# Ledger of designs, part 8: designed miniproteins, single chains, continued (2)

Each design is a single chain, and the fold is of that chain. pLDDT is the mean over its residues in the fold that is shown.

## One batch from the design tools (miniprotein)

Design m4246
Fold by ESMFold2-Fast:
Structure m4246 (fold): chain A 100 residues (1-100)
Amino acid sequence: LDRVIEKARELGYDDVLAAVEAFRADPTVENAIAVLTALRKAYKEHPEDAEVFAEMARELAEWAEGHPDPRVRSLAPEFREFADDLEKTAQKIREEKEKA
């Protein structure tokens, strides 16, 4: 999660930074949902950074998959789905712009 925290800090996504730090300190289902909520809000406000949010979501999924709590591990697919959706959206936007 250090890479996600560093990237959120660099880009000034304070809500994402706070949510990820809370999740790392106390990896509960509630804190994982808070991270997803913060990422979705940040993406809605900054759709140009979709690729960055996809990378963050992938790292969060990988971290959750390795977690000893099966409830936390059950959230990894949601992080992966979010990452996949963002990558697909970023690719579509790129293709539309490159056709101009």
Scores: mean pLDDT 77

Design m4247
Fold by ESMFold2-Fast:
Order: sequence, then structure tokens, then C-alpha cells
Structure m4247 (fold): chain A 90 residues (1-90)
Amino acid sequence: MKKPDEETLKEGEKLFKEYMERIQKLVDEAIELAKKNPEKAKEYERRVAILYTATVLGMVGALLEGNVEEMKRLADWGIEELQKLIDELK
């Protein structure tokens, strides 16, 4: 199996940082919305934590395998799922 080269890693790291900025903003928004609903706050904070962890671990795993496309797919999935969670809190 092909090991990631220096060029692939640099490209992946740049994209990872850009995706992490987008994911962090959505996580912050979801947590703030959850706190405004005391009946759901603990459940939604836990759901956000699980979704964030799964997304980040998946992205890191894909990047370590040199699979930038899979990292993008996992990032887009995580962003979509976080957006759905935010919409549930409205």
C-alpha cells in the first residue's frame, strides 16, 4: 500500500485545518443552542461530542492513509450531521 508522500501530507494538512475551522464553528453553535434548551442540553452536548470525535478521528485516519478524498468525504459528512443537529435545536 502506498505510504503518504510529503506533498500529499502538506495538501492534506492544509485542507484538514480549513475543515477543522468550519467544524469548530458548527460545534460551538450547536453547544450554545443546546445550552439554551435546558431539557435537551446534556443529551445534545453528548451527541455533539460523539459526532465531533467520530468525524475528527475519521479525518485523521484518512489523512494518515494518504486518502485526502476520504478525509474530505468524512469532513463533509460531519458538517452535514452537525448542521442537522443545529436544525433540531431550533
Scores: mean pLDDT 80

Design m4248
Fold by ESMFold2-Fast:
Structure m4248 (fold): chain A 75 residues (1-75)
Amino acid sequence: MEEIEEALAKAKDVAPERLVLALSSIPALPEPTPEAEELVKRLQEMYPGQISDEVFERLKHQDVKAIIEALKKLP
């Protein structure tokens, strides 16, 4: 939980296009995880209407730890 909050705090000041680019390099897993769905829900609340629903659906299939690491490395 703490790691997710830290990653989201880093993401909030980044342009949506840079966020999408950073997350697009993470490989998709065969099934979504509850942890990834929770993180995606928080990102949707943070960027309402700024990132497409298709991108968020893809993120639910990514490793949540990889998403957190990618968000922490945002410039």
Scores: mean pLDDT 73

Design m4249
Fold by ESMFold2-Fast:
Structure m4249 (fold): chain A 82 residues (1-82)
Amino acid sequence: HMLQLQQRQEEAQKQTDVAIDGFREAARLGLLGPVELESFSTLSTKMMQRLAATLRELGVDVTLTINDTGEEVPERLRESGF
């Protein structure tokens, strides 16, 4: 159900927001270069879009790749031994 997914997304978003605070400080200090984000599912896509929007508001150059089709193998999966 959508409500259960929304609750899980909200919990994950709160944990992500703590991590984003670290990114915000690093970005404001100019310690972050371009950031690459990838999503592999519909739920992850929504979370990654929110993260990308937040980072871009902080002046970070963010590339978001949406791979919810699963037909192409991203470089990250190859690095993970795929």
Scores: mean pLDDT 63

Design m4250
Fold by ESMFold2-Fast:
Structure m4250 (fold): chain A 79 residues (1-79)
Amino acid sequence: SLEELAEQALRALEEGDFDRARELLEEMVSDPQLIRDHPEEVLRAVREGARLARQRGDDKLAAELEETAKRLEEYLKQK
């Protein structure tokens, strides 16, 4: 489920497993059905992921997630 994916991604970031977190977050944003049905939840998870990545010192992952969040925000404004 979306909640399980988001929880696993955030947990991976908290544990410093940035590769796993990236995989899970990319899975969420690459699923058009999840974005269509739960866009706000996906956006929240991506934003929280960016915050945790920044806090843990992975500035590259944080910047990538911040960019993804901006694109999702723009998508939501058009829907």
Scores: mean pLDDT 76

Design m4251
Fold by ESMFold2-Fast:
Structure m4251 (fold): chain A 90 residues (1-90)
Amino acid sequence: MLDEVVEKVKEILKKNENNIEKALEESIKLIEEKIEENKDDKKLVEFLEELKKLLEEAKKNKSSVESVINEIELEYELYKILSGEDKYLK
């Protein structure tokens, strides 16, 4: 689930590289939709809300696509470590 959302957000950002504002708005809407669908999964909702905040900050700060993707990857990596869902951390 989360890996699919993260990958889809990254795809939206890369696809709309020439219009980062549109990419960020589309990504935020996707995350809001996933929050609505998973309201009973508190852990998932908390992570999705943190991603939404990251994207909103990126929009405010006019961040580059590469910068936003890197921030998303770091946040997701941290989430996996803290939630015990990191299958590949040795």
Scores: mean pLDDT 76

Design m4252
Fold by ESMFold2-Fast:
Structure m4252 (fold): chain A 74 residues (1-74)
Amino acid sequence: MAEAERAAERMRELGRKLGLPEEEIERMSRLAGEAAREPDPARAAELHQEATLPLVRAAKEKDLSPEEIARLLA
């Protein structure tokens, strides 16, 4: 599904931009794709949270503002 592919590519782009290890980027993109394909909104939200957790961690390490973090997660 095109939406799942877009979600996965978005995570790869953001992860590489923040300098995350390729292993984490792969896990994030997989989880984002699964979340986009998940019909249960509660489970989809959990998968999205798991997919974005490394981004939030990296953003904190780089002292990004809450506004910049929100933009990355949008």
Scores: mean pLDDT 75

Design m4253
Fold by ESMFold2-Fast:
Structure m4253 (fold): chain A 96 residues (1-96)
Amino acid sequence: MPSEEERARARAELEELLASPLPAEPVSDEEFKEVLKKLDLPTYVAFSLHWTAVRNFTRLDDAQLARLRTRVTELIEQGRLDEAYLLMTEALRLYG
């Protein structure tokens, strides 16, 4: 279970990210699905379910979803899976 300090940091990062300009090369939904498919099966299932929930149940607009998707992809590519997962779960909690 993430600590209150880890959750507070993820929330602060999320708020800053969603207020930031769109990245120069945003990750598309299709590209994001291909990134997720490269993960091991349990991680792929967990990330896919939470991303589907964020996309369908949050009030985030297309630009905010593109910013979140791009950042989560960067974290995955850096091997920072716990931080990537926490960012998605906090997006669902705060905007769901």
Scores: mean pLDDT 83

Design m4254
Fold by ESMFold2-Fast:
Structure m4254 (fold): chain A 88 residues (1-88)
Amino acid sequence: MEEKAREAVEEGLKLRSADDEGAEKLKEMIKKGGSELTEELTLELIRQAARLKSVEKALEVLRTLAETSSKENSELAELAARILEEAA
């Protein structure tokens, strides 16, 4: 679990975007998926969030993911947020 979160964050950071475009779209996708989000989709959302230029915006997306996801995916998102915050 922790290794998967770390890999997703590191992959996102390597492919960093020039801007924060897409942050609101990611939040919308998360809210629509909610507890029905698969682990695979959750990891992809973590990668996409980590790509955002602003760490603050990325953390907002990851917190939204943690709040809306199933317990296991919520823990994955919380781990990703902590890893990203420590890496910034």
Scores: mean pLDDT 80

Design m4255
Fold by ESMFold2-Fast:
Structure m4255 (fold): chain A 77 residues (1-77)
Amino acid sequence: SALHQALLLGAEALRLLREAGVPEEVVKEIGDLFLQGRFDEAIALVEEALARAEDPEAQRLLARAKGLLEQAKSLVE
């Protein structure tokens, strides 16, 4: 189902956020927004993390997480 696929994309996005070094409190907030269907707000928090990231590897992980959340939004909306 589209919902199941969206949840898998969201779970992978949260894993990438943790791997990129995003603080757990921020990861939890993004996850809560995602589960509420507040995709644009969740994506905005990832964009804020990406804007603060100085490490190229963290930037790649955050950009990938953003893409997964955008894909999840497209499946549900």
Scores: mean pLDDT 90

Design m4256
Fold by ESMFold2-Fast:
Structure m4256 (fold): chain A 63 residues (1-63)
Amino acid sequence: SSEEIREQLEKAIARLEQQIATLRAKRDRLLAELGNEEEVAAIDAQIAELEKQLAALQEALAA
């Protein structure tokens, strides 16, 4: 049903938001250390990809 699809989208959105928050926290910890610039850049790329997925799911939920 449309309600079940909405609930699944809301759960997927919540999971992506939690993943983004976890990666941001890891990035902040790594930024406090010298020599982690490459790992920080890789995490930034992962966050950007997850944020794109989040935006797509939010648009699907709003439609």
Scores: mean pLDDT 86

Design m4257
Fold by ESMFold2-Fast:
Structure m4257 (fold): chain A 91 residues (1-91)
Amino acid sequence: MKISVEARDAAGRVVMSRGVFDKEYTFKMVMMALLEEAKELGELTIRIEGEGKRSDVERFTREVVRAAERMGLRAEAELGDRSATVTLRRA
């Protein structure tokens, strides 16, 4: 899987920018880091962009939403062809 993620706070400031490359542990590390930032900041907007495969973006987006909900966060996702936007908020 090859995707990039950029996370912004409620003021639009970039708080995290990461590439996710073909390694399951990197996927999980980036996802967990995003969820912890969302929990601490109260709101986080995550832009996810994939190189080539739409399924990579869809998989990462789905896993972020599921993990966020398990952590007691509210998640809203919008899927495009090669990108997604996920907004995480405290429930």
Scores: mean pLDDT 77

Design m4258
Fold by ESMFold2-Fast:
Structure m4258 (fold): chain A 68 residues (1-68)
Amino acid sequence: STDEIRDAALEVLKGIAAGDVELALAGLKRLEEVATPETLKQLAKGVIEAAEKYKVPEVVEAAKKLAE
């Protein structure tokens, strides 16, 4: 559902902003479970941009895998 996608995306962004890699990766895993492949690909591109800005390389790598 849209609410589950939103909540998962917010968890990813909270993890990135806090430098909490485990929280960000958990959010990405949840996003993979609840989003369609097309929505996941689009959201993963935004996550890459945010993770690069906040300098969280582990999240950049994980999100790049989902954007493929």
Scores: mean pLDDT 84

Design m4259
Fold by ESMFold2-Fast:
Formats: structure tokens, C-alpha cells, sequence
Structure m4259 (fold): chain A 93 residues (1-93)
């Protein structure tokens, strides 16, 4: 998973550009491959040292955003998915 590799490089080097690239790839995956996006979110959270409970909370939030997007494809659903992606990026940075 390319996003996971960039996130690992960010954690290793402290270079914010790798964190930004990981976030951009994750956002694209949310739009193109939601299943891969959920697995990527789980792995990033594990690398960030989150507990299983915290990982499940983050995954549930992203999953809810994806479900809302599928059901309505509204600006509100897109905002929830975007907010979840930004929140995850902010927790990484």
C-alpha cells in the first residue's frame, strides 16, 4: 500500500512532505477503492501506535463516511469523508 509506505517514511524522517503524500493517496483511495482505503487507514493507525479500540473508532468513522457517500453522494457526505481524512492527517502531523 503506497500510502502506508509514505506514512512510514514520514514517521522515520519527520519530513512533512511524506505525510502529505500519504494523505493525498488515502483521499484518492477513498474515492477509487473504499475497501483498500479502510485497510490503509487501519494500517496507518497501527503504525501510529493507536490501541485496537482507537483503530476501530477511526475505521468506523471512515466507514460511516463511505456509506453516507454511497447512499446520497451529497456535499454533506463528501464533507464527512473529507473531514475524516483531514482529521487522520492532523493526527499524523
Amino acid sequence: MEAVKYFEEYKKTGNIEYGKKASEILRKLIETDPAEALETVRKIAEINGYTPEQIQGIVDLVEQGLAAKKDSDTPEAAAVVTAASIELAALVI
Scores: mean pLDDT 66

Design m4260
Fold by ESMFold2-Fast:
Structure m4260 (fold): chain A 97 residues (1-97)
Amino acid sequence: SREDELLALFEETAKKILEAKSRDEINQIITKTFILARFDLNLSDKELQAVNYALEAIALAKLGGDESEIQFLLDKARELNPRLAEVAEKAIEEIKK
């Protein structure tokens, strides 16, 4: 399904962010993912919004950002797509170990 394709793209993107060595590398990964999500998967604005919140949460965690901001972004992602938020939470927990 398109949802399974979205989740697969998101899991691969989360893994790439975890392996990233710089802010510029994270930005390139996120930009490429949004292009694929918008043009290849043809996601709606609401679906893209869920992806944005979840990716921002992972990126902020990887960059050592504020815990309350990370939680806010995860909560917003969960309101829009709980499965996407679960993938993001697992990636963030991996970063914190």
Scores: mean pLDDT 85

Design m4261
Fold by ESMFold2-Fast:
Structure m4261 (fold): chain A 115 residues (1-115)
Amino acid sequence: SLEEKLAQQREALRALDPDALLNGLIREALRELLLYRETGDFSVLRTVVIDGVEVPVAVLPYVMARLGASSIIDLMGREAEIRAAIAEARALLEAGDYDAWFEAMLETARLIFSS
């Protein structure tokens, strides 16, 4: 089930996360992903404003991983890169490719934490 896959993904990411903040953000994003799964509607998702960009919490860990950011502060001044990463994450979710989305997040997190 999706819930079982999310539990497995949380465990895998927890093992890679040296930063409690990133782990907390991933948990919040997975909760928002479940809301998107139920509604099919990005407009009901919680957003945070980073460098003037509204970032859906559901895709925030993907954005951080894609940009090599360990904190929200590391995203400041990178508006164009943030917008591109949001578009990439949304395309995967809109295609219903949750497995590809999870694998992309996990792989990018591995690259950040192993390098």
Scores: mean pLDDT 72

Design m4262
Fold by ESMFold2-Fast:
Structure m4262 (fold): chain A 89 residues (1-89)
Amino acid sequence: MREEIEELVKEAERLVEEAKREMEEAREQGDLQKVVSLTVAAVLRLIGLELDIRRIGKENGLEELAEEAVKRIREMIREILKFGDSLLE
């Protein structure tokens, strides 16, 4: 319940760190298409985690806690998009 939502947020944080490393490696190799693919894949996975958090919140009467977690996920999505964009310049 509360632990499940926090576990999903921690999963998202790990995903962001891993994706940023992979994106930097792809940029260093000059593989700009891989940077785009990794950015899109990370965003889609974060959206999936957002949907799971919303569902758990609704099913368990934790909608307010889920909204706070979703806000954190959305900031992570924005950060990944900004980072990916910066690597393509």
Scores: mean pLDDT 87

Design m4263
Fold by ESMFold2-Fast:
Structure m4263 (fold): chain A 95 residues (1-95)
Amino acid sequence: GGFTLPPEVRELLSRAVGLWGKVLRNPTDSQSVRDLADTLLQLARKFKELGDGDGVYSLLVLTESLYRLAERYNLPSTPYVRQQVEEIRRLYEEL
């Protein structure tokens, strides 16, 4: 048998996948990048609550990738995405 994620985590993952698709189609859409960063932070908080350090670390890596995309396109949300990276890093360090 496989591991089953809680419904709320699956819903946040589905939202993150949808937002990531939107960002890939419209990489200059600063609001979609911001919404994705918020969703990744919410997921990181849920994985921390579950004691899933690997999950939190994976989200840190993904949010750092989103930050590099935001910098590449010189998006107004770039400083906000950086703050989300730093918050997820803190969540990981508190494990």
Scores: mean pLDDT 87

Design m4264
Fold by ESMFold2-Fast:
Structure m4264 (fold): chain A 75 residues (1-75)
Amino acid sequence: MAEEERLRIAKEELELTVDSMAERIRALKAQGAPREELERLVDTAIAGIRHYGKKRKLPEEFTEELVARLRAQLE
């Protein structure tokens, strides 16, 4: 029960962080940031998301869904 609640909170925190990162990437893209810079930021964010997921023992499926959402910002 305590573990389930802790995982729920960790997932919620990570989703909020990813949403903020996605918004920042969209803003930089709108400002004409080079694709190479955007790709570097996304790659760094993905590494951080995967690291946080492993540290918090989040489901890999959940972590990879968030990774996919960030990669979609490069479209």
Scores: mean pLDDT 83

Design m4265
Fold by ESMFold2-Fast:
Structure m4265 (fold): chain A 99 residues (1-99)
Amino acid sequence: VKEDLEEVKRSLENAIRLLEEARALRDTDPRLAELLRAVAELNLAVTITSLKHSEIPEEVKKKLIELLEEALRAAAAEDYERAIELLREAIEFIEKELE
C-alpha cells in the first residue's frame, strides 16, 4: 500500500514537470509543448489504470482517480495551470495518507 502510493506520487511529480515545461514552451516551441503534454496525458492515463487495479483502500483510490481524471481533462484542454493544481492537490492528499 505505502509503496503503491509512493509510486503514484513519483508519477504525478513527473507529470507536473512535463506540464510545467509544456506551459513554458507553449509560445516558443508549440510542437515540443504538444509532445510533452501528450506524454503527461499518457502517464496520467496509465496511473489511473494502475490505481483501479491496486490494493490501495477504496476511499483513497476513489479520491485520487477523481483528481487525476479532472487533471487529465484539464491537460487535454491545455489548461496547464488547472491540471498542475489538481496534481499538486493529489500529491498533498497522498502525503497525508502516508503520515
Scores: mean pLDDT 87

Design m4266
Fold by ESMFold2-Fast:
Structure m4266 (fold): chain A 90 residues (1-90)
Amino acid sequence: KEELEKEVLLHSLTSAAAQAIINGDIERAKRIIEKLKELFPDDPRAQEAVEKIESLIELYKKNPDEAREKAQQLFDEETKKIIELVRKLK
């Protein structure tokens, strides 16, 4: 149960970071990255999520429209995973 709750939190933070990028709020996305590093310092899933979000932030500096499209895909994928995980907690 605790592991599922941790996975929900990880995916929720990743989804929130993707949503921040969609909205052009890069500073919020950076704050969420720092929170992921703080809460999941040695989790390879969190490290992968951080790298993915950092890549989207770098893409946003070069091509904001493409970064938003890729962030939307990430948001949709993470939201779907959250729904599946939350159903298992019931």
Scores: mean pLDDT 84

Design m4267
Fold by ESMFold2-Fast:
Structure m4267 (fold): chain A 67 residues (1-67)
Amino acid sequence: SFGDDVQQAVDQYRQGQLSDSQMAQRINQSINNTISRNPDRQNGIRVGMQQTLQTLNVPQSVQSQIQ
């Protein structure tokens, strides 16, 4: 799920395995994949994704690089 993808990215970022740019790229790819698979729910998905980023404490510097 998107939440699982973001959590994995957060865990790797905290371990120093991902830079801000790498984390943003991974999250952007997961967003695009999720929307592509669920085009009828795009608006709900976008809102839910923004909440997930905030809930999982994704850094603001990473969030600013996400559409």
Scores: mean pLDDT 79

Design m4268
Fold by ESMFold2-Fast:
Parts: sequence; C-alpha cells; structure tokens
Structure m4268 (fold): chain A 76 residues (1-76)
Amino acid sequence: EAAEELRRIAAGARALHAAGMPDRAVIQLAAKELRELAEDYPEARELLLETARRVEGSPDVDAAVAALEEAARRIE
C-alpha cells in the first residue's frame, strides 16, 4: 500500500540522517523515491508528486519526515 511505502521512506530518511548523511542528500533521495512511487501507485500520483515537492522544499530532514508522515495519513 502507498501509505506503507511512505512510512518506509520516512523511516529510511531518519536512518540515513542518523548515519550521518547530509540533510540535503537525504531529502533529495526521499523526493526521488516519492516520484518513483507515484509511477507504481497511479491512484495516489497527484498526492505523491505534491509530497515530493514539499519534501524537496523542506529545510531539514525532520520537516521532510513530517511531510511524509502527513501524506501517509491522508492516503490511508
């Protein structure tokens, strides 16, 4: 389910940040995964692409994770 994939991306972002990856790199990777996910879940495509834009615009990983978790709740 798309909501479970969003939570997986959020957990991955937290793990990469904890491992010392720079915030920008984590954010860019999460946004890339969201765009790929939008191709697999056409019913959620618009929300996933909107979330990718919000994630890319995030100032830090915490903000990006919050956007991912919000999207997961909305898509559920």
Scores: mean pLDDT 84

Design m4269
Fold by ESMFold2-Fast:
Structure m4269 (fold): chain A 58 residues (1-58)
Amino acid sequence: MTEEEQRKAVEAIRKLIEEYKGKPLKATSRDEARKIRQELAKEYEKYGLDPEALLSPL
């Protein structure tokens, strides 16, 4: 179950990153991109992962 939780977190992160990369950032990126990063950090924390690892490079 722990491995499945990690896989879910990684999958969700990849989905959000792909959406972020695929979208034209000019229209909604300022607010929405930051919300996406916050959501990734929250998911990492939910699965017991370190959210700082996500936020630091961003």
Scores: mean pLDDT 58

Design m4270
Fold by ESMFold2-Fast:
Structure m4270 (fold): chain A 57 residues (1-57)
Amino acid sequence: MELEKQLAEDAAVAAARGPLREEFDRIRSKAQKMLDEGKLKEAIDFLREETRRLLEG
């Protein structure tokens, strides 16, 4: 249940965070897929730009 508890907690946090977390979730998901496909530069560039914009904005 330790691993399942972590997954449930992650889902609960995402649901409670709101619209900004929704964008973060999408950005991370896209970057993760790009990394998985070997698109390292594209993933880093996308993640860095989006997260920087959200954090600084």
Scores: mean pLDDT 69

Design m4271
Fold by ESMFold2-Fast:
Parts: structure tokens; sequence; C-alpha cells
Structure m4271 (fold): chain A 73 residues (1-73)
């Protein structure tokens, strides 16, 4: 759970630097860790963030990352 939050936070930091590819990788890892922690909803939210980051939609990626963190807290 905390490991998933840490990956999502790193993804948000990558978005602040304009690096959607790096953010996408962190959100995918956060999604995997959330699923392993028994939270498929947070996993789906993180995966959406990854897809938005890959598409260059950094604002929606940031919104998804923040929502994922809130669900895991």
Amino acid sequence: RQEAIEQLRRGLEALDQGNGEEASRYFEEGSRLALESGDPGSSDTALSGSRFAQAGNLDLARQSGLAGIRRLE
C-alpha cells in the first residue's frame, strides 16, 4: 500500500518535470503494487494516469495520480 503511494508520488514528480514517459512507468508500477495490495480500484485509477501520461495529457494524468493516492490513504 505505502509502496504504491510512493510510486504514484514519483509519477507526479515526473509530470511536474514534463516527463510523461517516466510518469507512465511510475503509474504502471503503482498500479501493480495497488493490485497486489488488494485494491483493484486504485490499480485502475493509476493505470488511467499512465495512459493519460503516454497520450501527453499531463493534467488528466496528474488528476488520476492524485485520486489514486487518496484512495490508498
Scores: mean pLDDT 82

Design m4272
Fold by ESMFold2-Fast:
Structure m4272 (fold): chain A 69 residues (1-69)
Amino acid sequence: MIPSLELLIKEAQQELEEAPAELTLVKERLQADLADAEELSLSESAEKQVAAALIVIGAREDLKLALSS
């Protein structure tokens, strides 16, 4: 289990904010994903926190792919 979900979400949100305006559609999609992850991370359920971590990881990888294209 990831002990610093809040930090992961914060870092992902910052990376998304710094992404160029040309990626507007990608940014909107990833913002929705990160919002879902943030909601899940507020749960005391370990399963929901793991789900939040997976969403954050996926969003960060999608952003990296978009930026490297």
Scores: mean pLDDT 77

Design m4273
Fold by ESMFold2-Fast:
Structure m4273 (fold): chain A 98 residues (1-98)
Amino acid sequence: EAEEDALIDRLARKVAKRLGLTPEQVEEIRRLLHELRDAGKAGDVERIEQVYERLKEIVGEKEATRLAAWVVDHPEIREKAREIANEELKKAGKEPVP
């Protein structure tokens, strides 16, 4: 059983509940996350960036960045996720993480 496929399904369902997405949008997100995973494994930086931009169009930058950070290890996505996390910590009156 592919644990990565289970993770992608879980992430898509979680964001769908939060944003009130249609079944068609959930399926698109699942497809994009599978493409992102495969591009990450292949080291295809251009494809990673293209899929990430498509994901942002559907769920917005914050959700797209969190989803992508779970699926692929990419420096730009990692840095963006850290910026978002630090912004949330500042709003909560806590110290930023490195």
Scores: mean pLDDT 75

Design m4274
Fold by ESMFold2-Fast:
Structure m4274 (fold): chain A 77 residues (1-77)
Amino acid sequence: SRERLRAIFMEMAKRMIDEYERAKAAGKELSLEELQALRDELLAEAAAKYNLSPEEVAQLRAALDTLVRALYNEQKA
């Protein structure tokens, strides 16, 4: 369902933001490659845990890519 996919996205987004905030608190910048690797790890975990279809994985990837770019750009501002 759309509600399920949204809940999964929110779970992944929270984990990514928490990792970003921990790095920021430690005075460290995350590279684009590090943020993309985190995205891929979270997607692989969600796909296995929730038995996601390729279409659902693609939708989550697109949403997480937007978040990756937002977090990376915040570091460079």
Scores: mean pLDDT 86

Design m4275
Fold by ESMFold2-Fast:
Structure m4275 (fold): chain A 107 residues (1-107)
Amino acid sequence: MSREELIRRLVELAAEAFGIELEVGEDDSASDMVNKFVQKMILLYPEPEVLSEEEAKKVTEALRRAVEAARNGSAEEVLEVFREVLETFSRGQALAILVEVVHTLES
């Protein structure tokens, strides 16, 4: 799986998990898909999340694992870690992790 294909698949998984219909154009890059998804998330769920210290620590550990998989792991490892994130964390927390994973893959 290419880096671009992996990013597209991550956005598709997030959209499916959150019940979001994503409008994708023929010429849309993986980055375009990410931007459209983030914009739609902000529009549909504008309320900020307040985290406890323990919740913030759990999100930080999950973020570290997801970024490590994106940097040093296989595409399948990134997808597996992100699926666990979608099952475990809120929409806002999972979105934050997705953005950092995508940034790591694009770097």
Scores: mean pLDDT 80

Design m4276
Fold by ESMFold2-Fast:
Structure m4276 (fold): chain A 66 residues (1-66)
Amino acid sequence: MIEEQARKLVEEAKKLSYEEAVEFIRSVPGVDEETARRIAELIREGKFDEAVELLTKALQDAVDAL
């Protein structure tokens, strides 16, 4: 479930500019600004699988902190 959500978020972010993608990902609960910027950079570089993995990890870490 978390990985599927991360994949959908990355698909939406792929359609956005770098700045819009950072803002969009940062709006996701549990994702900090630094992580959002790294994910947006991976998307810009075409490293979509790495972006999904990083976002999945960030979301899982946020759930584990609850």
Scores: mean pLDDT 80

Design m4277
Fold by ESMFold2-Fast:
Structure m4277 (fold): chain A 81 residues (1-81)
Amino acid sequence: SMFDEVERRVLALVMEDPEARALALALQPPVSASPEERVKAGLATTRALAELAVKRGVISEEEREFYLAEAEREAQALIEA
């Protein structure tokens, strides 16, 4: 799917880009975080990495908007469960 392809490219930045790694580590929730806090932290990391991916030319703004809309829907479903 388009979501899977965009996610693959965004997550690849963590492997290749030291700024992406630093960003992911800085946004990592503490061990004591609740399940809801972990979902929110994951969404924040996803948003930040997607923004960096656009800046790096890895994905387009349109791909970012689609990816974040889907990620937000998935996060909301997990919080409401």
Scores: mean pLDDT 83

Design m4278
Fold by ESMFold2-Fast:
Structure m4278 (fold): chain A 62 residues (1-62)
Amino acid sequence: SMEDFEKDLEAFKAELEELRQKYIDRLKTQKNMTDEEIKKFEAQMDKVIENILKIKREKYKS
């Protein structure tokens, strides 16, 4: 059902957000980047997550 799909999608989004945070932590530790550079990558990761969720929605419609 659509409700089951949306619930699964929200759980998947939460997992992606956790992975995003781990990636940002690695950027701070390993890449020696400025706070502004990290902020830019945070915005890019948010876009990536948005696109992944969009692709999952499109696949569900198929």
Scores: mean pLDDT 80

Design m4279
Fold by ESMFold2-Fast:
Structure m4279 (fold): chain A 73 residues (1-73)
Amino acid sequence: DQALRDAAAEALLAAGVPEAVAETVRGLSLEALETLLRLAADPSISVEEKARILEEETGVPFSTARRILSAIR
């Protein structure tokens, strides 16, 4: 659902996340967005580990995943 991706990107922009990162999130597959949101909500996992999981499960490049995850609160 494009509305979910758009809502996630707009929420990130409102939180002060860089526009380039928010636009990358807007372009993610729903699978990648769901995995990203699940990982972002888990405080027990490091940013590096979250980025690796996102890459392994969804194919988002590690460097891109790490950039998004490090920008998200």
Scores: mean pLDDT 79

Design m4280
Fold by ESMFold2-Fast:
Structure m4280 (fold): chain A 74 residues (1-74)
Amino acid sequence: SKEEKARLEFSKLVREGIERVRANPDLDIDALLEELQKKIEEIAKKYGVSKDFLEQMLREARHVFNVVRRELAA
């Protein structure tokens, strides 16, 4: 389904983002979040997923990166 394809690409972006943060702790997390938000929006347009599904993906990505940021700050 289009939702499954969008989720797969979303998961790849989140995984790559986490790996970049862990490999480079000095990475600007806010800039990374902004970049990934734009990419998630493009995935949503590409697969024609609902606005609700897009909002869910954006909330999930933001939450994950906030958790990683807290781990790095601790």
Scores: mean pLDDT 77

